# Ledger of designs, part 23: designed miniproteins, single chains

Each design is a single chain, and the fold is of that chain. pLDDT is the mean over its residues in the fold that is shown.

## One batch from the design tools (miniprotein)

Design m817
Fold by ESMFold2-Fast:
Structure m817 (fold): chain A 55 residues (1-55)
Amino acid sequence: KPSEEEIRERAGELYARSTDPALRQRVLDTIQYLSETGDVEAAEKELKRIEEELE
């Protein structure tokens, strides 16, 4: 299972590679959610959805 640190690292990579401001905001929202809840599973699922929208 991924750690919170691994999820934050993946989010940073997606943010850096994204040119769509809406996808960037979703990455930031996901990290904020993780910081507030500690819900690594929900954060991972959201990052997967963002990654699927990102080419």
Scores: mean pLDDT 80

Design m818
Fold by ESMFold2-Fast:
Structure m818 (fold): chain A 63 residues (1-63)
Amino acid sequence: MSEEELEEEIEIAMAKMKVAVYLSAGDLEGALKAAEEAAKRVKDKEASEEFKKLAEEIKKKIE
């Protein structure tokens, strides 16, 4: 595994944790922002799409 691949896996894990923390706190707006930022920052297309879907689900809870 390359250093870039490892760094990306860590970034994805950290982003998932950040979204989970906001959701646990009831901060849906913070969770949405974190998910949208993660979708833009992660280089992996599958992970980016997962964060986009998560953001859409959070939006439905806000609306």
Scores: mean pLDDT 79

Design m819
Fold by ESMFold2-Fast:
Structure m819 (fold): chain A 70 residues (1-70)
Amino acid sequence: MEAIEKAKKLAKENPDRIQSVIEISEEGVLRLVAVAEAAGGEVIETEIKVSEETKKKIEESLEKAKKAEE
């Protein structure tokens, strides 16, 4: 959960230099990838296993965030 909020914050505050990708696999594994170009292309990747209910809430939150940020 905290990793998702950090990824959104990094992408929002540094859109040109930090790319954050949040992906939820079919196995219910939340994958967070953050790439910082300003740091010479440093890649940070984290995997978190979440419950089915948590996965559903995350997907809904991501969809709402996309609509709000467009």
Scores: mean pLDDT 53

Design m820
Fold by ESMFold2-Fast:
Structure m820 (fold): chain A 65 residues (1-65)
Amino acid sequence: GTKVVLEAKKDFTLVSSPPIHLKKGELVKAEILEELEDGTLVIRLLETGAIAKVSKEDVEIVEEL
């Protein structure tokens, strides 16, 4: 998948194990594994290797790595 820097557009918790709490403006390096038809991104966090799901409305792609 494509490696990107994602910015949190609001405070929210990523659906992952363990849960990851993000604050508005926080940056996360991730690999986009899949984009679902409902706008959900399935991502792999580069720091931990954890798989997470996030809505495209909750994040912005700031940079492609």
Scores: mean pLDDT 82

Design m821
Fold by ESMFold2-Fast:
Structure m821 (fold): chain A 64 residues (1-64)
Amino acid sequence: ADELLKKGRELYEQGKYDEAIKWFEEAIKKDPNNAEAWFHLARAYAAKGENSKAAVYGKKAIEL
């Protein structure tokens, strides 16, 4: 889980949001209760301008 989040964050910092999202989704598949993974997924979607998805995933992170 931690290694998948690290890879996603590195790609996010490079502006590679689509690739970052894939790594965050894999982290969530391994641990659906990982609030940090949901939070990073929300940020990546927000960076792409997909505000509706960002809001849904951000709420999921807060509810965990």
Scores: mean pLDDT 84

Design m822
Fold by ESMFold2-Fast:
Structure m822 (fold): chain A 72 residues (1-72)
Amino acid sequence: MLSEEEVRRFLEDVERAYKSGKNAKTVAAGAARRLAESLGVEIEIDVEKDTPEQMFEKAREAAELALEKLRE
């Protein structure tokens, strides 16, 4: 079961990689997909149209939804 702390750690790792500029698009896309899979939610990522920032935001939205469920 995913905990709030586990979700937050995952988002922190993604944000740090994104802000450091290390293969930002690849890291954001991979992280968003892994987070979605771990949360059991679907995130549709368009690798041609989405920017790394948009991919990160999609991952964040999925994480926020999961945190909401974990708090109930």
Scores: mean pLDDT 66

Design m823
Fold by ESMFold2-Fast:
Structure m823 (fold): chain A 87 residues (1-87)
Amino acid sequence: SEEERKAMIDFVKKLQEIVDNAESLEEAKERILELFKEYFKKHKFTDEQVDALIRYAVHLLRDKLGATDEEVEEFEKELREIAEKYQ
């Protein structure tokens, strides 16, 4: 739907803004977790959209903030637990 499309675009923009403006990896992780909780509580996404958002968040942490493989794996698990709860 148009609402779901807009939510997806806004979500991606906010993910980019968090990563670009966070002072540390830990701050970025906390802000991303809150963003996922907020959007997943308020909007319904497809399984494909959920997977794409999680993979993109993980990619941004690796690429822009230098997150290790272990940090990324643990964070992905946290994001998927949020998805299981709210989607």
Scores: mean pLDDT 85

Design m824
Fold by ESMFold2-Fast:
Structure m824 (fold): chain A 74 residues (1-74)
Amino acid sequence: MEREFAVLLTAARIYAVGLELDGREELAEAVLEAVEAAEKIEDLEKAIEYLRRTLEAAGRGDLEEVRRIVEEMK
C-alpha cells in the first residue's frame, strides 16, 4: 500500500511536469494540488483512490473534475 501510494505520487508529479511543458499550466497546478491534498490523507486506501481518479481525469484533460477531486479531499 505505501509503495503503491509512493508510485502514484511520483507518477502524478511527472505527469504534472509534462502538462507544464505542454503549456497546460492550470491542469498541472490542479494535479499538484491533488498530490499535496492526498499526502495529508491518513487513510492510504482513500488517498490511492483519489490519486487514481486524479490521473484518470487529468489524462482526459478534465480540469473541472480534477478540481472537484481536490475539494472532496478537504
Scores: mean pLDDT 84

Design m825
Fold by ESMFold2-Fast:
Structure m825 (fold): chain A 72 residues (1-72)
Amino acid sequence: PGAAPSLANKAFELAKKGDPRAKEYAVEIARAAGASEKDIEEIRNAPSPEEALKKALEVSGKAAEAKAAASL
């Protein structure tokens, strides 16, 4: 719910193909999940599109868990 599943899937496919747009989708996923500007900067500066996507998914997962815990 905190991240767009279709956007994550699209980013994953682009990363498999080595498409640089995967990094842009990684940033969008992180922003949708409520990531900080610091996290977004780290994603932008990741050495590869695959690493940028991994960072974005990790941040998004933690943000979703924190939101779910706060809702209890």
Scores: mean pLDDT 71

Design m826
Fold by ESMFold2-Fast:
Structure m826 (fold): chain A 63 residues (1-63)
Amino acid sequence: SEEEYERALKEAMDLVKKNSNLPREEFLKKIKELRDKWLEEGVDPLVVANAVAKAIREYEKLK
């Protein structure tokens, strides 16, 4: 749902903000942990994939 995506996106963007100074490999590990948490909580896999992709794109823009 849109509400579920907005919530995931907020968490993803918070993680980007807090971890923007990490090397790419360390950042990807953090994103993988957040992804795994969302999947365990039953978040829609398409929502998870889109939020993860958005977080990675936003992180890359800060480099």
Scores: mean pLDDT 84

Design m827
Fold by ESMFold2-Fast:
Structure m827 (fold): chain A 101 residues (1-101)
Amino acid sequence: ARERRLALIREAAAISEQETARAEALVAAAPAELPPEEVRELTAELDAIAEALAAGAMSPEEALARLEALEARLAEEGRATRDVMARIAGLRAAARARLLE
């Protein structure tokens, strides 16, 4: 129904806002600057998760588990850069939105 579609759109927007706020809080708690080579490696890992999720080769639950493990590792190591955390937030939001469908 049209009402269900609008509700899902609003819920997906709320999820996106929640994940963005979480990422901003993590960056604010321990700001980090990484070498370009390390940012490239992390971006490649995140791109692989994004491609697998988009292709249906990875479940939303598997994507969330991998993203949570990566986020926890980066936070523990003091490597929570704004760009990487924003990318993780976007992918977490996309995976959570797929669970609503």
Scores: mean pLDDT 79

Design m828
Fold by ESMFold2-Fast:
Structure m828 (fold): chain A 68 residues (1-68)
Amino acid sequence: MPSLEELRKRFEELVREASELWEKMSPEEQNELLRLVIEALAAIEAGDVERALELFERMEKLLRRVRE
């Protein structure tokens, strides 16, 4: 299982990637990303590793969709 420090590091990396793609996102994709970011941060702070990983996967799928 990843540590809370590893989860925070991965979250920061995903947010960094998202910032580079932000201008390519539709307003709907931007709103979806913001919701995922808020929920992922809440999961990390709650120590809910499984939920944090699920939300990270959703963020990665969104970013992949934007790159296509």
Scores: mean pLDDT 83

Design m829
Fold by ESMFold2-Fast:
Structure m829 (fold): chain A 67 residues (1-67)
Amino acid sequence: AAVDAMLAPLVAEGRLTPEQARALKGFLEGAGVTDPAQMRAVIDAFLAALEAGLDFNAAIVVASKTL
């Protein structure tokens, strides 16, 4: 899937755990995000929130605001 192609490099780089990538994939698919640009924006917002020190649930809330 296009989501897997975007998330796999981030897991390989250690920027996401496999569990975080799986949960984010589920969120994107559940929200019906199919546009690659929107998908990237959500992923980037989620990563920025995690890198700012937010936990997973808070990072999902930040990412959802991109939708």
Scores: mean pLDDT 81

Design m830
Fold by ESMFold2-Fast:
Structure m830 (fold): chain A 60 residues (1-60)
Amino acid sequence: MELSEELKERIRRLARKIAESRGLPLPSDEAIDWAIAEIAENESEEELREKVDGLEELLG
């Protein structure tokens, strides 16, 4: 499934914020993109967008 670049960039920002909040090493864009591809195999863009919106609200 091909996700929009806007949604991918939002996911990359969230992944970095989560890693920072947990004291983990910041993931590379390549690692995040790989994870996005894996998730996109099992979820629709609509479902991913809703999850991203919820996490953005939770994390600020």
Scores: mean pLDDT 74

Design m831
Fold by ESMFold2-Fast:
Structure m831 (fold): chain A 60 residues (1-60)
Amino acid sequence: KSLEELAEEIAKKLGISVERARRMIRNLAEALGVSELEAAEMLIKDPDAAERAGLRAYLA
């Protein structure tokens, strides 16, 4: 899937805008040191766990 399609799925799943989903993907990718596609896949599989992992990376 494209990053755009993944962002749309995340937006629908979390009840947020696509623009906000793209921002979450970028922030998580930066925090974890992974690609935006990997961050998007993590958010789709388990948004709570992915968000928690991103926060932990920021706090460490």
Scores: mean pLDDT 73

Design m832
Fold by ESMFold2-Fast:
Structure m832 (fold): chain A 93 residues (1-93)
Amino acid sequence: GAEEALRRLAESRGERVTIVRIPSPANANESGSSEIPAEVRAAARAAVERRRAAGEKRVTITGSSLAQRAAAEAAAELGVPAEVLSELELKAL
């Protein structure tokens, strides 16, 4: 999966990659919806804020397309540099 690809990339490049995982709320079953559920947006914001509070200067975000969109929005709102990688982009690196 994406985590395995990120680990392999980090090992091959000698770099450290920080993965941000967004917890899935019990009510986030509508992954196909165009609208980001409020609980998913709140979880993404909380995850980005925790990384910022821990002193991280940049976050790498992976997950479903819905989780990726929520995390990118939260990072932009909080002014935290964020990199969102798809599974295809992880394989290309």
Scores: mean pLDDT 58

Design m833
Fold by ESMFold2-Fast:
Structure m833 (fold): chain A 71 residues (1-71)
Amino acid sequence: SEFRKLLLKAIGYELRAIGAELDGNYEEAIEAYEKAIELLKEAAKVDPSAKEELEKEIKKLEEKKREIEEK
């Protein structure tokens, strides 16, 4: 239950980040990606069996954040 709630919150922040980027609000997009990353790290602590897959997702979001920071 807690794991699922954290994943859903992370997805919500990722969608917010995408929306902010489309609107040209790069600072808001970066903050939203940071929140999504924090939530995925917390989810990995709740369910360590998901850690490897969540670490891959975290790296993808960190790369997206970096690309926006370079704009």
Scores: mean pLDDT 86

Design m834
Fold by ESMFold2-Fast:
Structure m834 (fold): chain A 64 residues (1-64)
Amino acid sequence: SVDELVEKGVELGLTRSEARAIARLMVEDRENPDQPRRTDVDGDGVVDEEDFYLLAERALKARE
């Protein structure tokens, strides 16, 4: 769920707003599998928790 991903993002060092934005995009991609998957960052065709961690890491690195 979005709330579960938000909690994980906050634990990784994201703000609540950043984590929620990423989580919403992932849920939208999961609900629309026939559309381009913006959050399938490892390219395996599946949007899962691993993709969330990769997106969170990229967001944190982009700060510095």
Scores: mean pLDDT 72

Design m835
Fold by ESMFold2-Fast:
Structure m835 (fold): chain A 57 residues (1-57)
Amino acid sequence: DEEKVKELLEEARKRLEEAGASPLLVEIAIHDLRQLAEEGASLEELRETAERALKSV
């Protein structure tokens, strides 16, 4: 579901920015999430990956 992936990416970007991630780290994390989605990752896998990225900030 492309729309749900888009919403997840927008929410992940917002949460990373609010957590104080640099613009470069935000773009890297969003790029990685987009690539995983294109490779067929589930919404659950994308959420888990976003949560791990947030913990790395």
Scores: mean pLDDT 81

Design m836
Fold by ESMFold2-Fast:
Structure m836 (fold): chain A 56 residues (1-56)
Amino acid sequence: GLSLEEGLKIAKEMARKAKEEGDKEKLEKLKKIIEEAKKGDEEAKKAAEAAEEGFK
């Protein structure tokens, strides 16, 4: 099955593409998923922090 880390990596890539397309709704959903993942565990938090760099 898909791990949380794999899901966050996919979310980061999708966020990058949505940002290039100007899809604000998709970006907001992905940001919320990443924020929730940061609350789960340390490994997910590290992956989420790397994904957040894509939003800057």
Scores: mean pLDDT 68

Design m838
Fold by ESMFold2-Fast:
Structure m838 (fold): chain A 77 residues (1-77)
Amino acid sequence: DIEEAVKLLREAAEVARKAGDQETAELAEQAAEYAEKGDLKKALELAKRALREALKAGNDETVDLLSRAIELLSRAA
């Protein structure tokens, strides 16, 4: 479900922003925008980059949200 993936990506961006991780937040927001436009390949690339940045930051909540969004995007692509 693309709608659920977009919701998770936007929630991940909010959690990352609240934690001071602007890089992850911006990547997650861009991933959500591309998913809404139907560009699932670019959405997946951006979401995976966001996940790598979240892992570096040690934000487990953001990592969980991004991982779930990536699973949904991968099934929709």
Scores: mean pLDDT 86

Design m839
Fold by ESMFold2-Fast:
Structure m839 (fold): chain A 59 residues (1-59)
Amino acid sequence: LSEEIKKFIEEVREKYFEELKKELPDLPDSILKEHLNLGALRVVDPEAFEEYLELLKKE
């Protein structure tokens, strides 16, 4: 379980990182790493992530 969980989180991080790098190739890796935390939140707590996205859209 612990190994499967680590692999799952790593896959989510890589996917999110690739998406960000594709859309924002000029951004430094340090900023992209911060956004990886949002990807992890999406997996661990999808409801909180949804609320976060709604806040961003509402402005």
Scores: mean pLDDT 62

Design m840
Fold by ESMFold2-Fast:
Structure m840 (fold): chain A 69 residues (1-69)
Amino acid sequence: RPSPETLAEIGRLMEEAVEAAKNGDFEKAKEYLERLRQLATERAGATVDYEIDEEKKTASATVTFPADA
């Protein structure tokens, strides 16, 4: 459903967010996750929920793509 290009960009932004969180840069992690959310919503109509765990230095996102009908 989403284009391969859109999926690749989502994956890249997620990887950047995880790396930023691992390095303790939670503002950067949040920025990448917001870009991911905007891209997924605009290009694929997806809904995105994300979390940053500052103690564990992790970032995660759940991207839900709409069903066709």
Scores: mean pLDDT 79

Design m841
Fold by ESMFold2-Fast:
Structure m841 (fold): chain A 74 residues (1-74)
Amino acid sequence: IEEAERAALEGRLEEAIALYEEELKKDPENLEALLGLAQVYAGAGRLEEARELYEKALELDPDNEGIREALEYL
Protein backbone atom coordinates (compact mmCIF):
# COMPACT_ATOMS: atom_id res chain seq x y z
CA ILE A 1 0.00 0.00 0.00
CA GLU A 2 2.89 2.42 0.70
CA GLU A 3 4.13 1.88 -2.89
CA ALA A 4 0.68 2.75 -4.28
CA GLU A 5 0.49 5.84 -2.02
CA ARG A 6 3.91 7.04 -3.26
CA ALA A 7 2.88 6.54 -6.90
CA ALA A 8 -0.26 8.65 -6.32
CA LEU A 9 1.67 11.42 -4.55
CA GLU A 10 4.20 11.53 -7.42
CA GLY A 11 1.38 11.94 -9.95
CA ARG A 12 1.83 8.44 -11.41
CA LEU A 13 -1.93 7.90 -11.39
CA GLU A 14 -2.12 4.87 -13.73
CA GLU A 15 0.61 3.09 -11.73
CA ALA A 16 -1.15 3.96 -8.45
CA ILE A 17 -4.44 2.54 -9.81
CA ALA A 18 -2.72 -0.71 -10.85
CA LEU A 19 -1.00 -1.08 -7.46
CA TYR A 20 -4.21 -0.48 -5.48
CA GLU A 21 -6.13 -2.88 -7.77
CA GLU A 22 -3.51 -5.58 -7.07
CA GLU A 23 -3.95 -5.03 -3.31
CA LEU A 24 -7.75 -5.30 -3.63
CA LYS A 25 -7.38 -8.46 -5.75
CA LYS A 26 -5.52 -10.04 -2.80
CA ASP A 27 -7.86 -8.59 -0.15
CA PRO A 28 -11.15 -7.13 -1.48
CA GLU A 29 -11.99 -5.70 1.97
CA ASN A 30 -8.71 -3.81 2.42
CA LEU A 31 -10.10 -0.49 3.64
CA GLU A 32 -6.83 1.41 3.05
CA ALA A 33 -6.63 0.18 -0.55
CA LEU A 34 -10.32 1.03 -1.20
CA LEU A 35 -9.82 4.56 0.16
CA GLY A 36 -6.52 5.05 -1.67
CA LEU A 37 -7.98 3.95 -5.00
CA ALA A 38 -11.08 6.13 -4.44
CA GLN A 39 -8.84 9.16 -3.80
CA VAL A 40 -6.81 8.47 -6.96
CA TYR A 41 -9.97 8.17 -9.09
CA ALA A 42 -11.38 11.38 -7.55
CA GLY A 43 -8.11 13.20 -8.28
CA ALA A 44 -8.22 11.91 -11.88
CA GLY A 45 -11.80 13.24 -12.28
CA ARG A 46 -13.24 9.72 -12.41
CA LEU A 47 -15.88 10.60 -9.86
CA GLU A 48 -18.29 7.70 -10.44
CA GLU A 49 -15.56 5.09 -9.86
CA ALA A 50 -14.45 7.06 -6.78
CA ARG A 51 -18.04 7.10 -5.44
CA GLU A 52 -18.43 3.32 -5.83
CA LEU A 53 -15.20 2.69 -3.91
CA TYR A 54 -16.10 5.13 -1.11
CA GLU A 55 -19.54 3.48 -0.80
CA LYS A 56 -17.86 0.07 -0.51
CA ALA A 57 -15.46 1.45 2.12
CA LEU A 58 -18.37 2.96 4.08
CA GLU A 59 -20.08 -0.47 4.19
CA LEU A 60 -16.93 -1.84 5.86
CA ASP A 61 -16.50 1.14 8.22
CA PRO A 62 -19.89 2.90 8.63
CA ASP A 63 -18.65 5.12 11.50
CA ASN A 64 -15.91 6.69 9.37
CA GLU A 65 -16.89 10.37 9.05
CA GLY A 66 -14.04 11.00 6.59
CA ILE A 67 -15.59 8.60 4.06
CA ARG A 68 -19.01 10.27 4.44
CA GLU A 69 -17.44 13.70 3.88
CA ALA A 70 -15.55 12.43 0.80
CA LEU A 71 -18.85 11.19 -0.70
CA GLU A 72 -20.53 14.55 0.05
CA TYR A 73 -17.76 16.49 -1.77
CA LEU A 74 -17.84 14.28 -4.88
Scores: mean pLDDT 80

Design m842
Fold by ESMFold2-Fast:
Structure m842 (fold): chain A 121 residues (1-121)
Amino acid sequence: MDAELEEGLRLVEELVRELQREGKRVAVVVEDARLIPLAERLEPVLLTDVTRSGKPPSVAMAEALRRAKELGVDLVLVLTLDPSIPTPVGSIIDGLPVLLVNPADVESVRRAPELVRELLA
């Protein structure tokens, strides 16, 4: 693991731990199997690995968001390693805050806490 990815993973873990300490329920969606060990360490209320779903990614994502809403999660964190996808991206989908981050882009991860604050306001 390179030093930038290690720092990005650490910052993502800190962000999720801070939210959990504040009583926020977090669901995690993983779009790359290399991120599963981090996602498991975060102890989310729901963990979805779209790479192993056997379904199209859009269908796996839609099912993950529906389950997160049913479980009363406050934020869905989507983890990607795809450098072609701009991150961080925050959106509200059917009333559910969703944050997309790439731990390999450490500067992008550093911008994530501000976007989370806006999404949860």
Scores: mean pLDDT 84

Design m843
Fold by ESMFold2-Fast:
Structure m843 (fold): chain A 68 residues (1-68)
Amino acid sequence: MEERIREVAEELMRKFGLPEEELERLVEELRRTAEAFRRGLGLNEEQALKMARLVMEIDLRAERKRKE
């Protein structure tokens, strides 16, 4: 799980051009969001991470557009 979270965070960092200093924050936020989906919605580990990634991408895309 942890390696998958890190991989997703690295992909998001590259996709949105975020500095390496934010990698640790992205990992932690993905972990927290995935845990919330697992506990709140009863999703399994893989589904929770997939949902966490989608939410994170939406948030990052919206933030990028706002600073445009």
Scores: mean pLDDT 78

Design m844
Fold by ESMFold2-Fast:
Structure m844 (fold): chain A 73 residues (1-73)
Amino acid sequence: SLQELKRKLAIVEASMAVLKAGIDFLRKLLEENPDLPEERKQQLEEEIKEHEELLKELEEERKKLEEEIEKAE
């Protein structure tokens, strides 16, 4: 149903917002703390990469849901 698709879209968009906030936070942490141990910097960079990969997957899901909503209207 259209209502179900819109609910799924809202959940995906909320998840994307959380991931974007997480990426911004981690990047800011790296920029504001240049003297962090190298191991910690690597861990943060890996976490950013993981978040970016998940965000890309959610962006594709969002596009598919938007297309399905347009077809249902």
Scores: mean pLDDT 87

Design m845
Fold by ESMFold2-Fast:
Structure m845 (fold): chain A 81 residues (1-81)
Amino acid sequence: SEKRELLLRAIGLIIRGIGLIFEADLLGNEEAKREAEEAIRHAKEALEYVDKGDLEKAREELEKAEEYLEKAEKLLEEAKK
């Protein structure tokens, strides 16, 4: 179901965000950590919207979470070059 897909997507983004926070802390990259924390915040908001049945707002929050996660990943990749 659409609700199940959004729920799993949000959970996946939270797990990925936690991993990026850990990596950012090890590298001392405070900007990447902040971006990853924002990704988790938006993914959690998406979970709340899924619970409320507002699947459109859940998708909007997931899109924001994915954007913040991508920013965190790019910052950490630059640090490896």
Scores: mean pLDDT 88

Design m846
Fold by ESMFold2-Fast:
Structure m846 (fold): chain A 108 residues (1-108)
Amino acid sequence: SAAAAFNAAGSALLAAGNYAAAIAAFQKAIALNPANATAYNNLGLAYLAQGNYASAIAAYTKALAIYTAAGAAADAAVALANLSLAYLDLSDSANAAAAFSAAIAIAN
């Protein structure tokens, strides 16, 4: 699909260190499919790499909500682990610990 193609292009751009172009590609994937939790999770990774922790947390939170609604427990645990990392980068140890504990509970 076009959404999958933009998500794949975004991932390649992210790996190349072109964070601005990666963000634009993931936003296009989301515009084509607003339920694309993978694109939201990847958008969070791109924002995190850019140092935009607030936008990373918002994107991961959206991915988590979609994965949880879909019953995708393993993907929800990954989104929670990514949230924990973003909170650690923000020096928010309490929210980081809560997200990590939630991820472990789902993964077991």
Scores: mean pLDDT 88

Design m847
Fold by ESMFold2-Fast:
Structure m847 (fold): chain A 64 residues (1-64)
Amino acid sequence: MPVTEQDVEAVRAGLESLGLPVDGKATPERIEAGQARLDKGNRMFDVDGDGVVGEHEKAAIEAI
């Protein structure tokens, strides 16, 4: 999926919520670890709204 600036902004907001750096040093592995702490079923990183939290956010991280 192509990554948009809106996707990048959503990922940045999610990274801040997880306490991860927004300067491109956050790896997909760190995001996955942080996401696991959000055991609420809410999808802070669900930037596409398609129910996929992880794969699309990884692409957005690469775009940062």
Scores: mean pLDDT 55

Design m848
Fold by ESMFold2-Fast:
Structure m848 (fold): chain A 75 residues (1-75)
Amino acid sequence: MSTEELRERALKVLEELVAKGKELAATFPDPELAEKAIKRIDELAAFLKREMEEHPERLPELLEVLERLLEELNA
């Protein structure tokens, strides 16, 4: 798989994890806690996207971790 294909796949998995995470955060009974959780999810996603750009050599490792997290979240 090319670096571009790995990045595209990793971004897709990350976006799905972000969407699911925000959906879960929105169920929190405390609106302030929900807003904080959503903000933290966005900050972490931005950080990971930058890591993918700056360290493409780590894309296979990162993709494996993200796919595993998505599997566990869906199980």
Scores: mean pLDDT 81

Design m849
Fold by ESMFold2-Fast:
Structure m849 (fold): chain A 56 residues (1-56)
Amino acid sequence: SKKIAKGLEKALEEKNPTAARAGAAEARRHGLSDAVPAGTEEGALKAAEEALKAAK
């Protein structure tokens, strides 16, 4: 889970919605978070924040 957490943290620091969406989807796939990234930039970043909280 540390690899997923680092990826999410980096995406959030860079405010990269594409990386945030991918990281959130990966965290969800591993059962770390139920947050579903929305199609919007803001939704992707929020989903990544929730996934990171669960992955830490």
Scores: mean pLDDT 74

Design m850
Fold by ESMFold2-Fast:
Structure m850 (fold): chain A 60 residues (1-60)
Amino acid sequence: SNGETVKKMILDFAESLIKAGQPEAAIRMTERMAKRAVENGQLTEEQAKEVIEEAKKLAE
């Protein structure tokens, strides 16, 4: 599993939504993508939590 690459892809998507004026959608989609990535073995639970926290900080 290339967790670092997956985390960056999720964050890039979140940043795009935030720039488009949709910070709430960015957080919801990040949570969904992170959960799916854990289920698929692409991220650990810890990495999923980190990417969600980072997206929330970007949305502030």
Scores: mean pLDDT 85

Design m851
Fold by ESMFold2-Fast:
Structure m851 (fold): chain A 85 residues (1-85)
Amino acid sequence: MKATVTVTDKNGNSATGVVAAGASETLTVNGVTVTIKVTGDASQLTVTASGDSSNTVTVNVGESKTIQVLSNGELLTIKVTASAG
């Protein structure tokens, strides 16, 4: 299983990454970084996004959810989609 993660800033700049279950990736949007950690099984993923703050969301396969974190004084919107493969 994998998470497709899109990080968007307040100005509409975005970065997209694909993170496998059990992996972590750092995404950078306009010089601002956020760390994405993905855990889970064949049916759902737990995704934690971390900057100055952290937020966690559980997403079922085929589902999308949105969370927000603060990083370098900037509010980032993080969309997570869980998929098989």
Scores: mean pLDDT 83

Design m852
Fold by ESMFold2-Fast:
Structure m852 (fold): chain A 58 residues (1-58)
Amino acid sequence: MAEELADNYEKAADIYESLGFYKTAAELYRKAADLYSPVNPQRAEELRKKADELEKKA
């Protein structure tokens, strides 16, 4: 349930990143990371790193 919601945020972030909306994409990656954190902390860390990288480009 939480993993499904996290996956939806991650997919939305990928779409916004492809459109060049880096700040919005970073926000969505952070939401996905927060949802993954209690279930898949490694995935959460990967998404936080992506968000940080996108914020530097925004």
Scores: mean pLDDT 81

Design m853
Fold by ESMFold2-Fast:
Structure m853 (fold): chain A 57 residues (1-57)
Amino acid sequence: SAAEQAVEAARAYAEESGDPRGAAAVAGMKAIDALELGDEASAREARELYERYRAQA
């Protein structure tokens, strides 16, 4: 889904930029987007990425 692709984009951003704070912000935004689309599984994955990147920041 578009939400799954958004989660993948957040991972790519983190890997390419080396910016955990920016990656966390992207992941948080994608979690909200996934919830708006009704894609709870993708929202959960994005939230896990958000928490992981916040821990690294």
Scores: mean pLDDT 77

Design m854
Fold by ESMFold2-Fast:
Structure m854 (fold): chain A 57 residues (1-57)
Amino acid sequence: SMEDEIGVALLTGMPAGHMARRFGLPRSTVRRAQRRLAEDPSSVREIAAELAALARK
C-alpha cells in the first residue's frame, strides 16, 4: 500500500525531494514529517498514514 511504501521511505531515509516527487506531496510537508519521526520514531505508522491520506487527494 502507499502507506507502507511511505513508511519504508521514511525509515530508509529517502530524501525529502525524492519522497515529494514519488508520492505527490509538498516537500515542506515531507520535511515536517521527517522531523516528527526523528523526535519520535514510534510514530512512523501514524505519520505514514497522514502522508498517504494527503497523497490520495
Scores: mean pLDDT 84

Design m855
Fold by ESMFold2-Fast:
Structure m855 (fold): chain A 62 residues (1-62)
Amino acid sequence: GPADELAEAVEDYEAKTPEELTLKKGDILRVLDVHDDGMWEVENLKTGERGLVPASKLRLLE
């Protein structure tokens, strides 16, 4: 599964709740967990911040 894989933010995203993470396009993220509702828990590798983001804002890296 995509857990423990790297992903890139394909566009900016502004967090709507404290549980969500704000993304800047081009941010590199580690996928920590995937939820059935299309929200993924990620960690921003530059800042160390963790939160939920829509999977549609991410592109998995090989």
Scores: mean pLDDT 81

